# Designed miniproteins, single chains, continued (3): the designs that were tried, part 60

Each design is a single chain, and the fold is of that chain. pLDDT is the mean over its residues in the fold that is shown.

## One batch from the design tools (miniprotein)

Design m10074
Fold by ESMFold2-Fast:
Structure m10074 (fold): chain A 75 residues (1-75)
Amino acid sequence: TREFREKLAEEAYKAGYEAAKEKGLEAGLEAAEKLAEEKAEEMRAHNATEEGVEGVRNLVLEEGKKGALEAEKEK
């Protein structure tokens, strides 16, 4: 469970960071939102609880936004 969340957080952070680094903060935030919805849909498709779906969405969105903000600070 923790290993799954750690990998998901790393994937999300990297996605937001890379998008923001290449195309700016707005693109990084959009990448975070897109990935969050994709991962939430995947969880829902596998009969996850609504709490589990929201947990995954929130984790991906939060970590992706952190990545995007970090890339913006480095400019």
Scores: mean pLDDT 80

Design m10075
Fold by ESMFold2-Fast:
Structure m10075 (fold): chain A 97 residues (1-97)
Amino acid sequence: LVKITIKVKLPGSATDEEIEAKLAEMERDIKRKAEELGAKLVSIEFEPMKEIDGEKYVTITLEFEAPSDQALEEIIRKALEGAARVGLVDSVEVERL
């Protein structure tokens, strides 16, 4: 079991609707990739934080079981690609549970 936590800094001009649409697309892409690789997506959570030092952030948390290190790397890559479409990736943490 692996947990990935991605903190994304949102563009100052982005609307909540734009962010929600990009997060929904990211979730769809991750679910499809997990299914393709035979991985089990246990959870995906989006936790918008209103403001830190005048800047808005979203925290994205994924928990999944990967059948191989290659599948793990591909899911991480897909998650980071999705996060980069939402905003600027501020931090990434990967934990083996």
Scores: mean pLDDT 81

Design m10076
Fold by ESMFold2-Fast:
Structure m10076 (fold): chain A 111 residues (1-111)
Amino acid sequence: TEELKEKLKRAVYDATLKLENVDGVEFIAISGLTLISLLKAKGLEVDESVLEHTKKALKYLKKQKVDKEKLLEKIEKVLKIVKEEYPELNLTEELIKKALEIAKEILKEEY
């Protein structure tokens, strides 16, 4: 399970790097929120450092008035890239939908 967690982290970070027009703070927010949502969807624990860095990045982007819907769109793109490029992680359509709903709830609370 720790091996799966590390593979998910690497896949999400690599997928986020493939996105266009993402700066460093957006990268932290998008990759972090995607990873948190996938880990929660799979019933895995989230590292405290990932939670803290992601929340700080989201707070910064909120102050910059970055559109919440734009963040969600980028998270969905990352999830689709992970599904296509890392088939060994077995991300079903159902898992992706669950991860997106978790990301929406986190954004509702933190953003």
Scores: mean pLDDT 84

Design m10077
Fold by ESMFold2-Fast:
Structure m10077 (fold): chain A 68 residues (1-68)
Amino acid sequence: GLLSEEEKEKILELLKEKYPDLSEEQWKIAEEILRTEDSGGKIAELLEKKLGLPKEEVERIIVEALTS
């Protein structure tokens, strides 16, 4: 299904926990991706493409956010 705003906020919080060394500019890119995309798979793809975050790890973080 499509992600809610609350689920996107949880994903962003977990990403900040798992990748604390990302720059402010990289976080702006991550926040833009989460704002514009509603699919977890597409979010993981774009975070890998634009920020170099491993897609498999991002997909695990998304699952963790949705099950907490």
Scores: mean pLDDT 84

Design m10078
Fold by ESMFold2-Fast:
Structure m10078 (fold): chain A 79 residues (1-79)
Amino acid sequence: GVVAPRTSPAAARVAIAELRRAAEELESQGDLELAKRFRELADQLEAAMRAGDVERYEALLAEAEKLSREYNAQLQARE
């Protein structure tokens, strides 16, 4: 079936910005490999948005937000 996306390009831009912020935080913590991973995800999300692949875009947006939140929580819990 055809699914109408509930996300928007504006939401994708926010997610991309959050992923880049997470990458900056990871770099400051010395996790360069993980930081690059976050940037790759941001690039993939932007590409999907530009291509108009709504299913990929929505899946990537959800993964990007989940990953960003999870790692931010882990970073905060790390003492």
Scores: mean pLDDT 71

Design m10079
Fold by ESMFold2-Fast:
Structure m10079 (fold): chain A 74 residues (1-74)
Amino acid sequence: TAPAFANADPSALEAAIKLIKDLLAAGESVRDAVQKVLNEFDLPGPLATALRVSALQDNGEGAIQSLELAKKAV
């Protein structure tokens, strides 16, 4: 359960998921893709932290999963 993500804006989460998928599909690094998403969207602190951890681990799928789980929680 992820109650901390319940306050995320669903439209922002949908746009963030699209942006990160598009950037990764274009061959952008996970670090740069996550940074661009965090610069464009005001995401809840726990979600932003999860994305930064995924970037440090070079885990693009993990970053996408964090955003998808947040969207399902709102």
Scores: mean pLDDT 78

Design m10080
Fold by ESMFold2-Fast:
Structure m10080 (fold): chain A 73 residues (1-73)
Amino acid sequence: SESPEQLEADILTALALIYRALAKKSTDVKEIEEMQKKIQELLEKIRSLGNEDAVKIAEDALKEVQTLLEKKK
């Protein structure tokens, strides 16, 4: 059975992946910056849960959005 902490980590990582997908489909730098900020906020919450796999997924999502934003600047 899934613990409440594991379920929360799964939900937060799913949101990070959704925001990454939205950033990758956007042509608006402001929207990409907003998605980056949302992923950063999710990553801080995920880090507080101590789930290393979830942290890695959120960090990878953030890095990809940061790389995309740098290419658009």
Scores: mean pLDDT 84

Design m10081
Fold by ESMFold2-Fast:
Structure m10081 (fold): chain A 69 residues (1-69)
Amino acid sequence: DKEVKLALYIIKISIAVKYGDLEGAARTAVEALKEFPDDPLVRQTAEEIAKLAEESGNEEAAKLVRDAL
C-alpha cells in the first residue's frame, strides 16, 4: 500500500527529528525521495529537513538531502 509506506517514512522522519537524530532523518528523507521522487509531501518534508540541518550546522545531513532533491 503506497499510502501506508509514505506514512511510515514520514513517521520515521518525525521520530528522528524529535530525538535530535538529524542524520537519521536525512537518510530516511533520501530513501523516501528515491521511492516517491515526485510526491509533494515527501519533497516538502525533505526540504524542511535540509533547512533544519543547515540551521543546526549539520552540513553532512544537509548535503545528503540537497543532493537527493
Scores: mean pLDDT 84

Design m10082
Fold by ESMFold2-Fast:
Structure m10082 (fold): chain A 85 residues (1-85)
Amino acid sequence: SEETVKRIQARLDELRKKLAEYEEKLKNGDESVKPELQILRFEIGQLEYILEKYKDDAEKAEKAFSKVEENVQITRELLERRRAA
């Protein structure tokens, strides 16, 4: 649906802003952001692929988007646990 596409586009905009901020931190010597940068690049690539591949299939776009969000959340949880240790 148009609503799903708009949600994915909004998420991409947020992720691209975070990517730029974290790339600047890395440039300034903060190597602790490297795992987060990898996750951001992965999520951005997956969402761009979903928009390109499933633009005419709202159900597949929604399923793929949800699966990417779930996988990223699991990965972020593991990253936060590693940082807290």
Scores: mean pLDDT 83

Design m10083
Fold by ESMFold2-Fast:
Structure m10083 (fold): chain A 62 residues (1-62)
Amino acid sequence: GNVKQQELLKLIGHVLTEIGEKVDLVLKYNEGEITEEELKTKTKEIEEKISHLLEEMKELFS
C-alpha cells in the first residue's frame, strides 16, 4: 500500500544518510583526523543502526 511505500522511502533515506556518515569517517581516517580504533568503533555503531533499519524494511514486506 501507499503507506508502506512511503515508509520504505524514508528508511532508504535513513540508510543513505548512515552510509554517508561511514564515508565521512573513512575520509577523516585517511586525513589522519581519527585513529583506526575510533574508525572501527564508530563504523560498528553506524552498521548497527543500518542493521536496525534493514530489519524495519524486512517487517514492511512480512
Scores: mean pLDDT 86

Design m10084
Fold by ESMFold2-Fast:
Structure m10084 (fold): chain A 104 residues (1-104)
Amino acid sequence: KSKTLWEQFDEVEERAKAIEPSLSEEALRHLRQALEHARKAIELIESDPKEALFHLQKAAEHLVVARRLVDKERPDNEQIKALLEAFERLLLGIRIEILAQLEA
């Protein structure tokens, strides 16, 4: 069964909420910004794929900062690492759909 981008987003958002107490305020802020930009990218894929790509880039930038902070603060936390990997896979899926719209 293939999950939609929205189903993947909802799973990543729920997993992010579960790990919030384990994150620093700075890491949590960047994770929340990455989620909001990822949501906006998915919303805009069909109507404005160029704006979707901008939001995808912002989501990726915030996710990179969150990962660096997590690696420094919580290097052995498997749940956080699994979340960040799932989030990176979501961003790749969003990119593929945006590029398909830009080719059409």
Scores: mean pLDDT 86

Design m10085
Fold by ESMFold2-Fast:
Structure m10085 (fold): chain A 81 residues (1-81)
Amino acid sequence: SVNEFELTEDLKRAQKRAKELLEKYKEEIEKTATPKQLEAIRQLAEAGHLEGLATLARQLGLEKLAEEAEKAARELAEEVE
């Protein structure tokens, strides 16, 4: 059974993956996103909301970021025991 501690660690892993994706795609994000959109992306990453990050990235035409965020969300879901 998944307990509250395990859910917290899963969230931390999601936050780490989201932050790594923001660093990897930093130049593309900064060229495409408005300051308000850039802040929204950072807030989603801090929340570990990989699916939300993928959705916003897709809306901005950042398809590779969206694909990797969706993949990260799936991989983390598969690692839950």
Scores: mean pLDDT 79

Design m10086
Fold by ESMFold2-Fast:
Structure m10086 (fold): chain A 100 residues (1-100)
Amino acid sequence: GSMEIEELLKEAEELAKEVIKALLKDAEDVTLAIGRSLRLIGLLEDARLSKDDREKLETVIRLGEEVIRYVNEFIKDEKEKEKILSRAQELIERAKELLK
């Protein structure tokens, strides 16, 4: 229901914040890291502002997919990478379950 979607959005926000911190911490290309961070912020805002639950969930899936892409491109620490990838996959799976 709406409560599960609200919980999912909170988890998406927490994941995005952690990924943004990781992207900016030791960025070789600061401009690219900022651009990627703004993309994640934009997806969070789109999900929150959407009036349609299906559109919210589809946007959360897109956010999870972008997180996976950025982590694979930019995060060098394998332990940090594995942790973020696991959380992103769980987020995507939960969103897909709510979509039926």
Scores: mean pLDDT 86

Design m10087
Fold by ESMFold2-Fast:
Structure m10087 (fold): chain A 66 residues (1-66)
Amino acid sequence: SELERLLRTTLGYFGGDEELYRQLVALIEARDYAGALALLEEFNRRYPNPELAETIARARELLATL
């Protein structure tokens, strides 16, 4: 899905945190998109990144259409 594709693009932000990377992948594979978004929002709150914030906003919009 477009939402899954978009969420997978965020994996690049976790290159320094293998555990977070694995957790995000597991949520996406389980199709727990709400959980994946919650994890991304928590991460962006601690490590603000404008590009990630825009991706999260777009992913939230896509989730609302499912």
Scores: mean pLDDT 82

Design m10088
Fold by ESMFold2-Fast:
Structure m10088 (fold): chain A 53 residues (1-53)
Amino acid sequence: MLKTAPTAEQLAADPSLVAQLRAELEKLGATTSRSVGSGIAALSLRKVAEEIE
């Protein structure tokens, strides 16, 4: 559902929102990429460590 996204008109009327959303998307993008890769590796290592105890 697309009820959460502001319309293009609202973004044009509020450049502060545009800048904020862009900055947050950049942070989320970088964090997500690192988190996904790191999470998979951590999960694998964690399972091995748990078996060893």
Scores: mean pLDDT 57

Design m10089
Fold by ESMFold2-Fast:
Structure m10089 (fold): chain A 81 residues (1-81)
Amino acid sequence: MSEEAERLRREAEEALKRVEEAIEAGDEEKFLQEVKELLEIGKKIGEFVLENPDNEEARRLFEEFVRRGQELAKRYYEKLK
C-alpha cells in the first residue's frame, strides 16, 4: 500500500518535472512526449484511487497530481504567448 503510493508519487514527480523542463525549453515535440507519459501515470493513480476508495493517501495523491497538472497546463499556455 504505502510502497505503491510512494512509487506512484515518485513517478508523478519525475514526469511533472520533465513536462516543466520541456515547457521552459520551448520544445513542443518533447512536451507532447512527456505529456503522454504524464497521462499514463495519471491513469495509474486514478485506478489506484478507484481500487482503494477508503485510502485517504490515495485520494490526496490524485488531488495533488490533478492540481499540479492544471498549473503546468496554464504555464504552457503562458509560455506560448
Scores: mean pLDDT 80

Design m10090
Fold by ESMFold2-Fast:
Structure m10090 (fold): chain A 86 residues (1-86)
Amino acid sequence: ELEKALAEMDEAGLNDPELKEALKEVLEKYKKLLEDQTLENAKEFLEALARLKKTLIKLGTYPLGLTEEQVDEWLERAKRKLEEAV
């Protein structure tokens, strides 16, 4: 799943090391959050999403045709998960 997402980004020509690391971290933190819905895990997921968004904007390239709006939706979902963990 994580490996597949990284491979799909590479296939799309998104072979930038910073972008690969940001996506890997988002997927790892999201999986951890699903397994254990703690405040710390939610915060780590939010931070990973923020880094991914910053990297995508900087590069001007979005995997799988994702827009800035869709990345913002992921950040909003992460905030909701943080609220649920409380």
Scores: mean pLDDT 65

Design m10091
Fold by ESMFold2-Fast:
Structure m10091 (fold): chain A 60 residues (1-60)
Amino acid sequence: SDKEKLQKERLDNALAALRHPELSARLSVRQIAFGVGFRSLSTANRLFRKRYGKSMGEVK
């Protein structure tokens, strides 16, 4: 569905930002989550763990 595709895109964008050396050094996990379109850090971390097996903080 469109909603699922947008959610996956947001998670992939968050992963890219966390793996980007300059962005990861400059931005907090919270700023990255909200920057890619999540309204809640808790929701972002739960969905990120479900997709990638790690929280956003663990990747950073």
Scores: mean pLDDT 85

Design m10092
Fold by ESMFold2-Fast:
Parts: C-alpha cells; structure tokens; sequence
Structure m10092 (fold): chain A 100 residues (1-100)
C-alpha cells in the first residue's frame, strides 16, 4: 500500500541514521540530528494518520532527552543511547507496517 511504501522509506532512513550515529564523534551534533530526524518521522506518521505510533516515538524521544538532561552522559554513552532509541523507533515502525 502507499502507507507501507512510506514506512519502508522511513525504515531505510532510520537504518542509515543508525549507521551514522554509530560513528558520530560530536555528542551535541548527534543529539540535534536525532531530534530533527525524530520530529520529521513523527510529523510524517501523524500526516499518515498513524497517531499511536507517532505518540510512541515521541515518548521514546522524550525519555531519551530526559535521560540526557538528568545524567549528563559522556559522548560514548550518548551515542549508544541514540542508537538504542533509534532501534526502538525502528521496532515501532516495523510493528505499525505489519498492522496496515
């Protein structure tokens, strides 16, 4: 379906982002990129009417940002946490794709 094609493209973008984040050396740049990519993903999903999935992704981003602000992690810890957050986002997109 059109929705499945859009979700496939989003999954590819997330996979590319995960690969980039695994090599990121600037923690603030990685955080900024993660927030921008997540905003774009959430916006696209809401435009498609996938509000529950978008809410789950927003929750993952908010949990990550709260963790950053509370723990002041190292660049390595930040990179690992971003990769983990993107993996959770990818899982939500996969589950959503299977339901439509």
Amino acid sequence: SDQQNRLNRMQQTIQDQIAWFQQATDAQMAIDSFNQSTDNTVGTMRAMGLNDAADQIDSIRDDFMNWINSNHPSAQQTRSAIVAAYQQIQDIINQTQQQI
Scores: mean pLDDT 83

Design m10093
Fold by ESMFold2-Fast:
Structure m10093 (fold): chain A 68 residues (1-68)
Amino acid sequence: MPSPEEQAFLAELEALRARAEELPDAAVRRSVLGIVDTARQVLLDTRDARHPAAVRALALARAMVEAA
């Protein structure tokens, strides 16, 4: 079973994915979706929602969506 921290991380990734899919710029949308997929893959491989690579990718995706 995923931990509450893993579930919260996955929920934030899904929210960012949904927001990214609505972005008008196809290049920015593709970049954000790629970063979200990277964060998800790190989480699945490590099972650690606090892993530096996962946290960094999530923060970058969030910043890109907020800047768009």
Scores: mean pLDDT 82

Design m10094
Fold by ESMFold2-Fast:
Structure m10094 (fold): chain A 109 residues (1-109)
Amino acid sequence: SKKEEASRLAAEAAESAAAGARSAAEGAKRKSASGQAGGAVGAVGGLAGVEIAKRYGEPDPRALEYAERAAEEALKAGRYAVRGDAEGAEEHARRAEEYARLAEEAAEE
């Protein structure tokens, strides 16, 4: 159904955000500017994916909420990474990854 497809797109958006957050955390550890930017890229990609899911159909509201939370955590991971706070970036990357997992579970009903 379109709802199932939209929910899958929301879960994929959450996974994109989590991947960006992870890139930011690894970038902070390596002092890599391109890796540190991954948090912002992941947040933008996640939010764009959320909007695509909403336009495609009615995603599961939990999958959508978790995708938005994953994007927010990706942005935070990027901000901590830019400040050189590798520990803070890691914490927010883990939160983004947990929200991506929850979004996938919600999308599967």
Scores: mean pLDDT 84

Design m10095
Fold by ESMFold2-Fast:
Structure m10095 (fold): chain A 108 residues (1-108)
Amino acid sequence: SQDDIFAQLKALFAEFVSDESLLEQIIAELDEVQKAIKENAPVIVLLEKQSRLIDLVGEAVRQTLNASRDQVRQIAEQLRLVFVAIINNSPKAPDYLEKLKALLREVK
């Protein structure tokens, strides 16, 4: 379910983001994305919320993990694929999430 995927994303970010303030901001933005999807918000609103969250996560990975610029880009793109799959109710969402977990574990 979408709720399971969002719960797994929150747990994943809690595992990898060591800055408590930044983690709190990421979780809050993730909750806003989840809420917007549940409320069937216009596509432009969803894209704006996702863009902000992806940029924030990319910056967190860059600052808190010893990740290369290429690894940061791969993580950001994989996170985008997860959200696109969720919005489109695609059965690929869990597969994209597992790849995101693998990418984050590689840089930890």
Scores: mean pLDDT 79

Design m10096
Fold by ESMFold2-Fast:
Structure m10096 (fold): chain A 55 residues (1-55)
Amino acid sequence: ARAPTPVEQAMRDAALRLGDQEALAQVDKAIASTDEDERQTYLGEASRNLGLKQG
């Protein structure tokens, strides 16, 4: 597994602080993904989920 990018780490930290288990799961899937398209899909889902929780 690769190290998380700063963006992935920031999103993971935000999900943990908000208790957003859905966003946390999506970020972890993105970090574990070796396919760029799959990674972008998971990051997009996490970002949308975090936005809904913060709004």
Scores: mean pLDDT 76

Design m10097
Fold by ESMFold2-Fast:
Structure m10097 (fold): chain A 82 residues (1-82)
Amino acid sequence: TALAEIPVELAAEEAVRTYSELHPEPTAEGLEEARERGRAAGREVVLDGGVRNWPLEELLERSRRAGREIGERLAREAARAS
């Protein structure tokens, strides 16, 4: 349903935002990878929340956290590859 997409897109946007802030010259490819990996992390949060019956507020908070962690990880990986 559309409501399940909100945590997923929130994680994706948070991953892109964090990656952009930490990477001095983000590429289009890097931004797209951050978005896709953020969505994947958001989907995992939604799946876990469904099993554990988490309220929406907790899903949103955990999705923001997951997205931020993805963005930070990708920025660190890009820095090591430089």
Scores: mean pLDDT 80

Design m10098
Fold by ESMFold2-Fast:
Structure m10098 (fold): chain A 70 residues (1-70)
Amino acid sequence: SPIRKLVLEYVARQLRAIGEATDRILAVRRDPSLTEAEKAEKIAAIEAELAEEQARIDAEYDRRLAELLA
């Protein structure tokens, strides 16, 4: 089903984005040169970037789903 394929692609894109953000956060947490305040600031920036990427993935999914239902 085209809808099933779209849902699986959407889930895969979301999991990739989360995985990449998680790896970046873990790298920040493990950096001994950063203070706790600097770590918090960098993690907040990564979380904001992830939210923007998730919004882009959601918009693409919504657009493609609307095309399939038209």
Scores: mean pLDDT 92

Design m10099
Fold by ESMFold2-Fast:
Order: structure tokens, then sequence, then C-alpha cells
Structure m10099 (fold): chain A 65 residues (1-65)
């Protein structure tokens, strides 16, 4: 449902900020996280943590380094 998608979006945003991702762009169903300057191991951890959640919630997750 739309309400579930909105709730999952807010959860993804909260997790991304807790992981130190400050540059987040949202365009419809697309969420783009900018990981420029993030350590490669940390960036990999962020991708693993968020990609499954985004896909299950019906969002396209894009990572920009």
Amino acid sequence: SMARMEAEKQRILKVAKELGVDDIKIEGDKITLTLKGVDPLKATGIAIALIGEAIEAGYSLSLKY
C-alpha cells in the first residue's frame, strides 16, 4: 500500500542517516544515496543494509560514489 511505502521510505532514510549518509535524493520511487568520501567497507555495508529493504518496499535504490 502507499502508506506502507511511505513508512518504509522514512525507515530507510533514518537508517541511512544513522550510517552517516547525509546526501539523500528522492524522486518518486527512486532513492539516491551519495556515498562520496565514504570508506569502501562502510559503503559496502550501507549497500547491503539498505538495498534489500528498498527493493522489498517497492523503491529503486541507487548509490553514487
Scores: mean pLDDT 75

Design m10100
Fold by ESMFold2-Fast:
Structure m10100 (fold): chain A 94 residues (1-94)
Amino acid sequence: EREAVRAELAAELVRLAEEALAAAETDPSVTEEERAFLEELLALARAGDLVGMARLYRRRLGEELGLPEAEIARREAEAPALLERNIDAKIAAR
């Protein structure tokens, strides 16, 4: 079940990243940096690198919020544990 849930999550994240990139094509306020971020998320999602995606997302969010580098690094380090907790919650909800 864990591998099935992980595969489902990866497929869902690919779809969401593709939708976000498609929406960015019609939004002139989307920066080149934001587009590059979405492209990197999609590449990680297609590779099944859920930990990489979680780290990238948490780093980007921390940068947008103006958090100190030490805080961003701590949040990135928490990404694997948070991902496993999310997978456990999805398994329990089945």
Scores: mean pLDDT 77

Design m10101
Fold by ESMFold2-Fast:
Structure m10101 (fold): chain A 77 residues (1-77)
Amino acid sequence: MEEEIKKLEEELREVLSTLPLSEELKQQALNLDLSLLPQSVLDSLRELIDLVKEGKVSVEDFERALQTLLAGYEQLK
């Protein structure tokens, strides 16, 4: 389980470094503690990363989904 979270964090970092996202959004996402997220949210994030890497989701749709995730994360702090 910890191994899966670390792998997801690395995949997220890779995607954030390659996409033309705002610096503020990238910094907020990099500070995300994935261990605080429910498994269903972690699964959704992994699927979203895979979809954007395959070009099946636009950068704009990915950014919107990530902003929604970050808003939910702030409620868990």
Scores: mean pLDDT 76

Design m10102
Fold by ESMFold2-Fast:
Structure m10102 (fold): chain A 105 residues (1-105)
Amino acid sequence: MSTKEIMEGGLELMRAHPDAHIFENLPDAAALRRPSLPAIVPNPVSLSIIEEKVKNGEIKTLEEFIALVQQMYDNILRAYAPDDPVVADAEAMYNAFLAYFEKLS
């Protein structure tokens, strides 16, 4: 399986998850009423941004791909309170992603 095929499989798994919308777009500072949000999430990453980078050939390694997915998850942890349901849903999706890579090893 090629690096691109592995990345595309991981993206399809995340996109098919019921909570994929959490990673589609991070709410902006106005929507969350958090003016510090740009300082907390200086490098916004969404599932759509990662998909476009994979399609354009900007992501060349599995290590870079995994790092971007981890950054996307970390951005949710920074944007929301630890007890917010969004955090639990994001963790479930990130764990499914990690299980996909474990299954390939």
Scores: mean pLDDT 73

Design m10103
Fold by ESMFold2-Fast:
Structure m10103 (fold): chain A 82 residues (1-82)
Amino acid sequence: EDLRKKAEELKKKAEEYGKKAREFVSQMNAARDAYLAALAAGDQETAEAYRKQMIDLSNKASEYVKKWLDYRKEAKKLEEEM
């Protein structure tokens, strides 16, 4: 009973981190498009701002992907013990 409940809780956490990772990737793609548009317009200040935003969002996406994978592995291990 407790193992099944723990596995379900870990799966929910994994889904939440996976959802957030996808949101950060979408924001990163939007920032990349804005960065390229700023470069094409010769607006170096705006381009640098979006480049930094892309790096920050990429780092956040990577962190959330890692947590998503870690929680998925832990849930799978508990399911194997059920």
Scores: mean pLDDT 84

Design m10104
Fold by ESMFold2-Fast:
Structure m10104 (fold): chain A 64 residues (1-64)
Amino acid sequence: MEELEREIAQVRADIADLDAEIEKLKSQPHSKEKEHRLTVLFTAKGLLRAALDFLEWQLEKKRE
């Protein structure tokens, strides 16, 4: 259980780091590269959110 809670905390931290990177990138001048990088970062964030949902589901199941 404690391992799953640690993994959940790590994924939440990774999402926060991505949010910070997205905000920093948004402050830069508009370009095709910026658009592409934003798409990649939003995709990565979506995958991390899906992983978070799965880990939270596993934690709930471990409670019986």
Scores: mean pLDDT 81

Design m10105
Fold by ESMFold2-Fast:
Structure m10105 (fold): chain A 112 residues (1-112)
Amino acid sequence: MDEYYEKAKEAIEKGDLKKASEYLLELVNEGVKAILNEDIESAEKVIEKIKELGDLAKKLGYDDLAKTLYEIAKLLEEAVEILKEDPSDVVRLIGLALRALGLALDLELKYG
């Protein structure tokens, strides 16, 4: 988690959005893995890092990247809320996780 966050942050700061999208996909995968393992603490840490990367992207003028990162964070937050309220709702959890991964993959396709 920390390795992918630091690498994504460095890539965004350098304007290397292709490298940033590759590391962001790995970071989102770690968040999805935490959700599927019902590891709320690890999932919340990944969500916070994704939001921080969105704030950085917005500050540097990468508005489309920032918007997509906030959308990913929102989907993962909704999944964490379901885990806290009804962890048996596996279909909704998987659906939100797959949507977050899809957005991260779309970033890799857009910038790759």
Scores: mean pLDDT 88

Design m10106
Fold by ESMFold2-Fast:
Structure m10106 (fold): chain A 90 residues (1-90)
Amino acid sequence: SEELKKIAEETGLSEEKVRLIRRAILFFAKAEEEKVLNEEEKKKAYENILKLLGLSVEELKELFKKLGELDKELTPEEVEAAIKFLEEIE
């Protein structure tokens, strides 16, 4: 919880939003690795996250990179895969 507070302060997000973004990174990384989603499913997934967070795709990518540097539970490979997932959808 203390680590999540620090990440929230450094990102300007609430702890709940940090948890949501972490979960989104892990979900998108797995979806990219396993290639289980079609284009329509990918678009719905990222649009739902963008709507919930009130962010653009570019802002979400920037937050993924920033959270990847701050959150020790995330690997560089997972962050990179999640960003690639977003880039394939535009």
Scores: mean pLDDT 78

Design m10107
Fold by ESMFold2-Fast:
Structure m10107 (fold): chain A 57 residues (1-57)
Amino acid sequence: DSVLSAEKQEKLRKIIALTNKGLETHDIEGLKEELRKLGISQQSIDDVAQGIRDHAK
């Protein structure tokens, strides 16, 4: 389990860091671009962006 779990955890840490930055700056478009660069799917990017919008507003 450790290999796959570690890979997913590392990806989640990056997403969390970018999400926190998006929450502080409210730069949803910049966040979407950074997440796409990490190889995150558009569906997941949309989910994260929606969460930030709901949380920030």
Scores: mean pLDDT 72

Design m10108
Fold by ESMFold2-Fast:
Structure m10108 (fold): chain A 89 residues (1-89)
Amino acid sequence: SAALERVLRALNNNELELEILLILYRAGRPLSVSEITRALRGRASRRTVSRTLRRLKKNAFVEEVSPGRYRLSEYTLEQLGEDLDEILA
């Protein structure tokens, strides 16, 4: 879909980053690294999730609201929120 293409373009075609944004969007609240890893159902290790979240934070897609707890940034919600909603529909 056009929504999927727009989000993947923003993430340089990183599918794991897309999945993490979708998990955070669906949750609507800050999640721990452990909660995100669990939501991925063994599709990525905790180490990989942690590293991916640091990259997403560096690129301003997520915010670390307290140590190890992440939510979508306001920037991401404003720029990609409608696209993330469409992908989850």
Scores: mean pLDDT 90

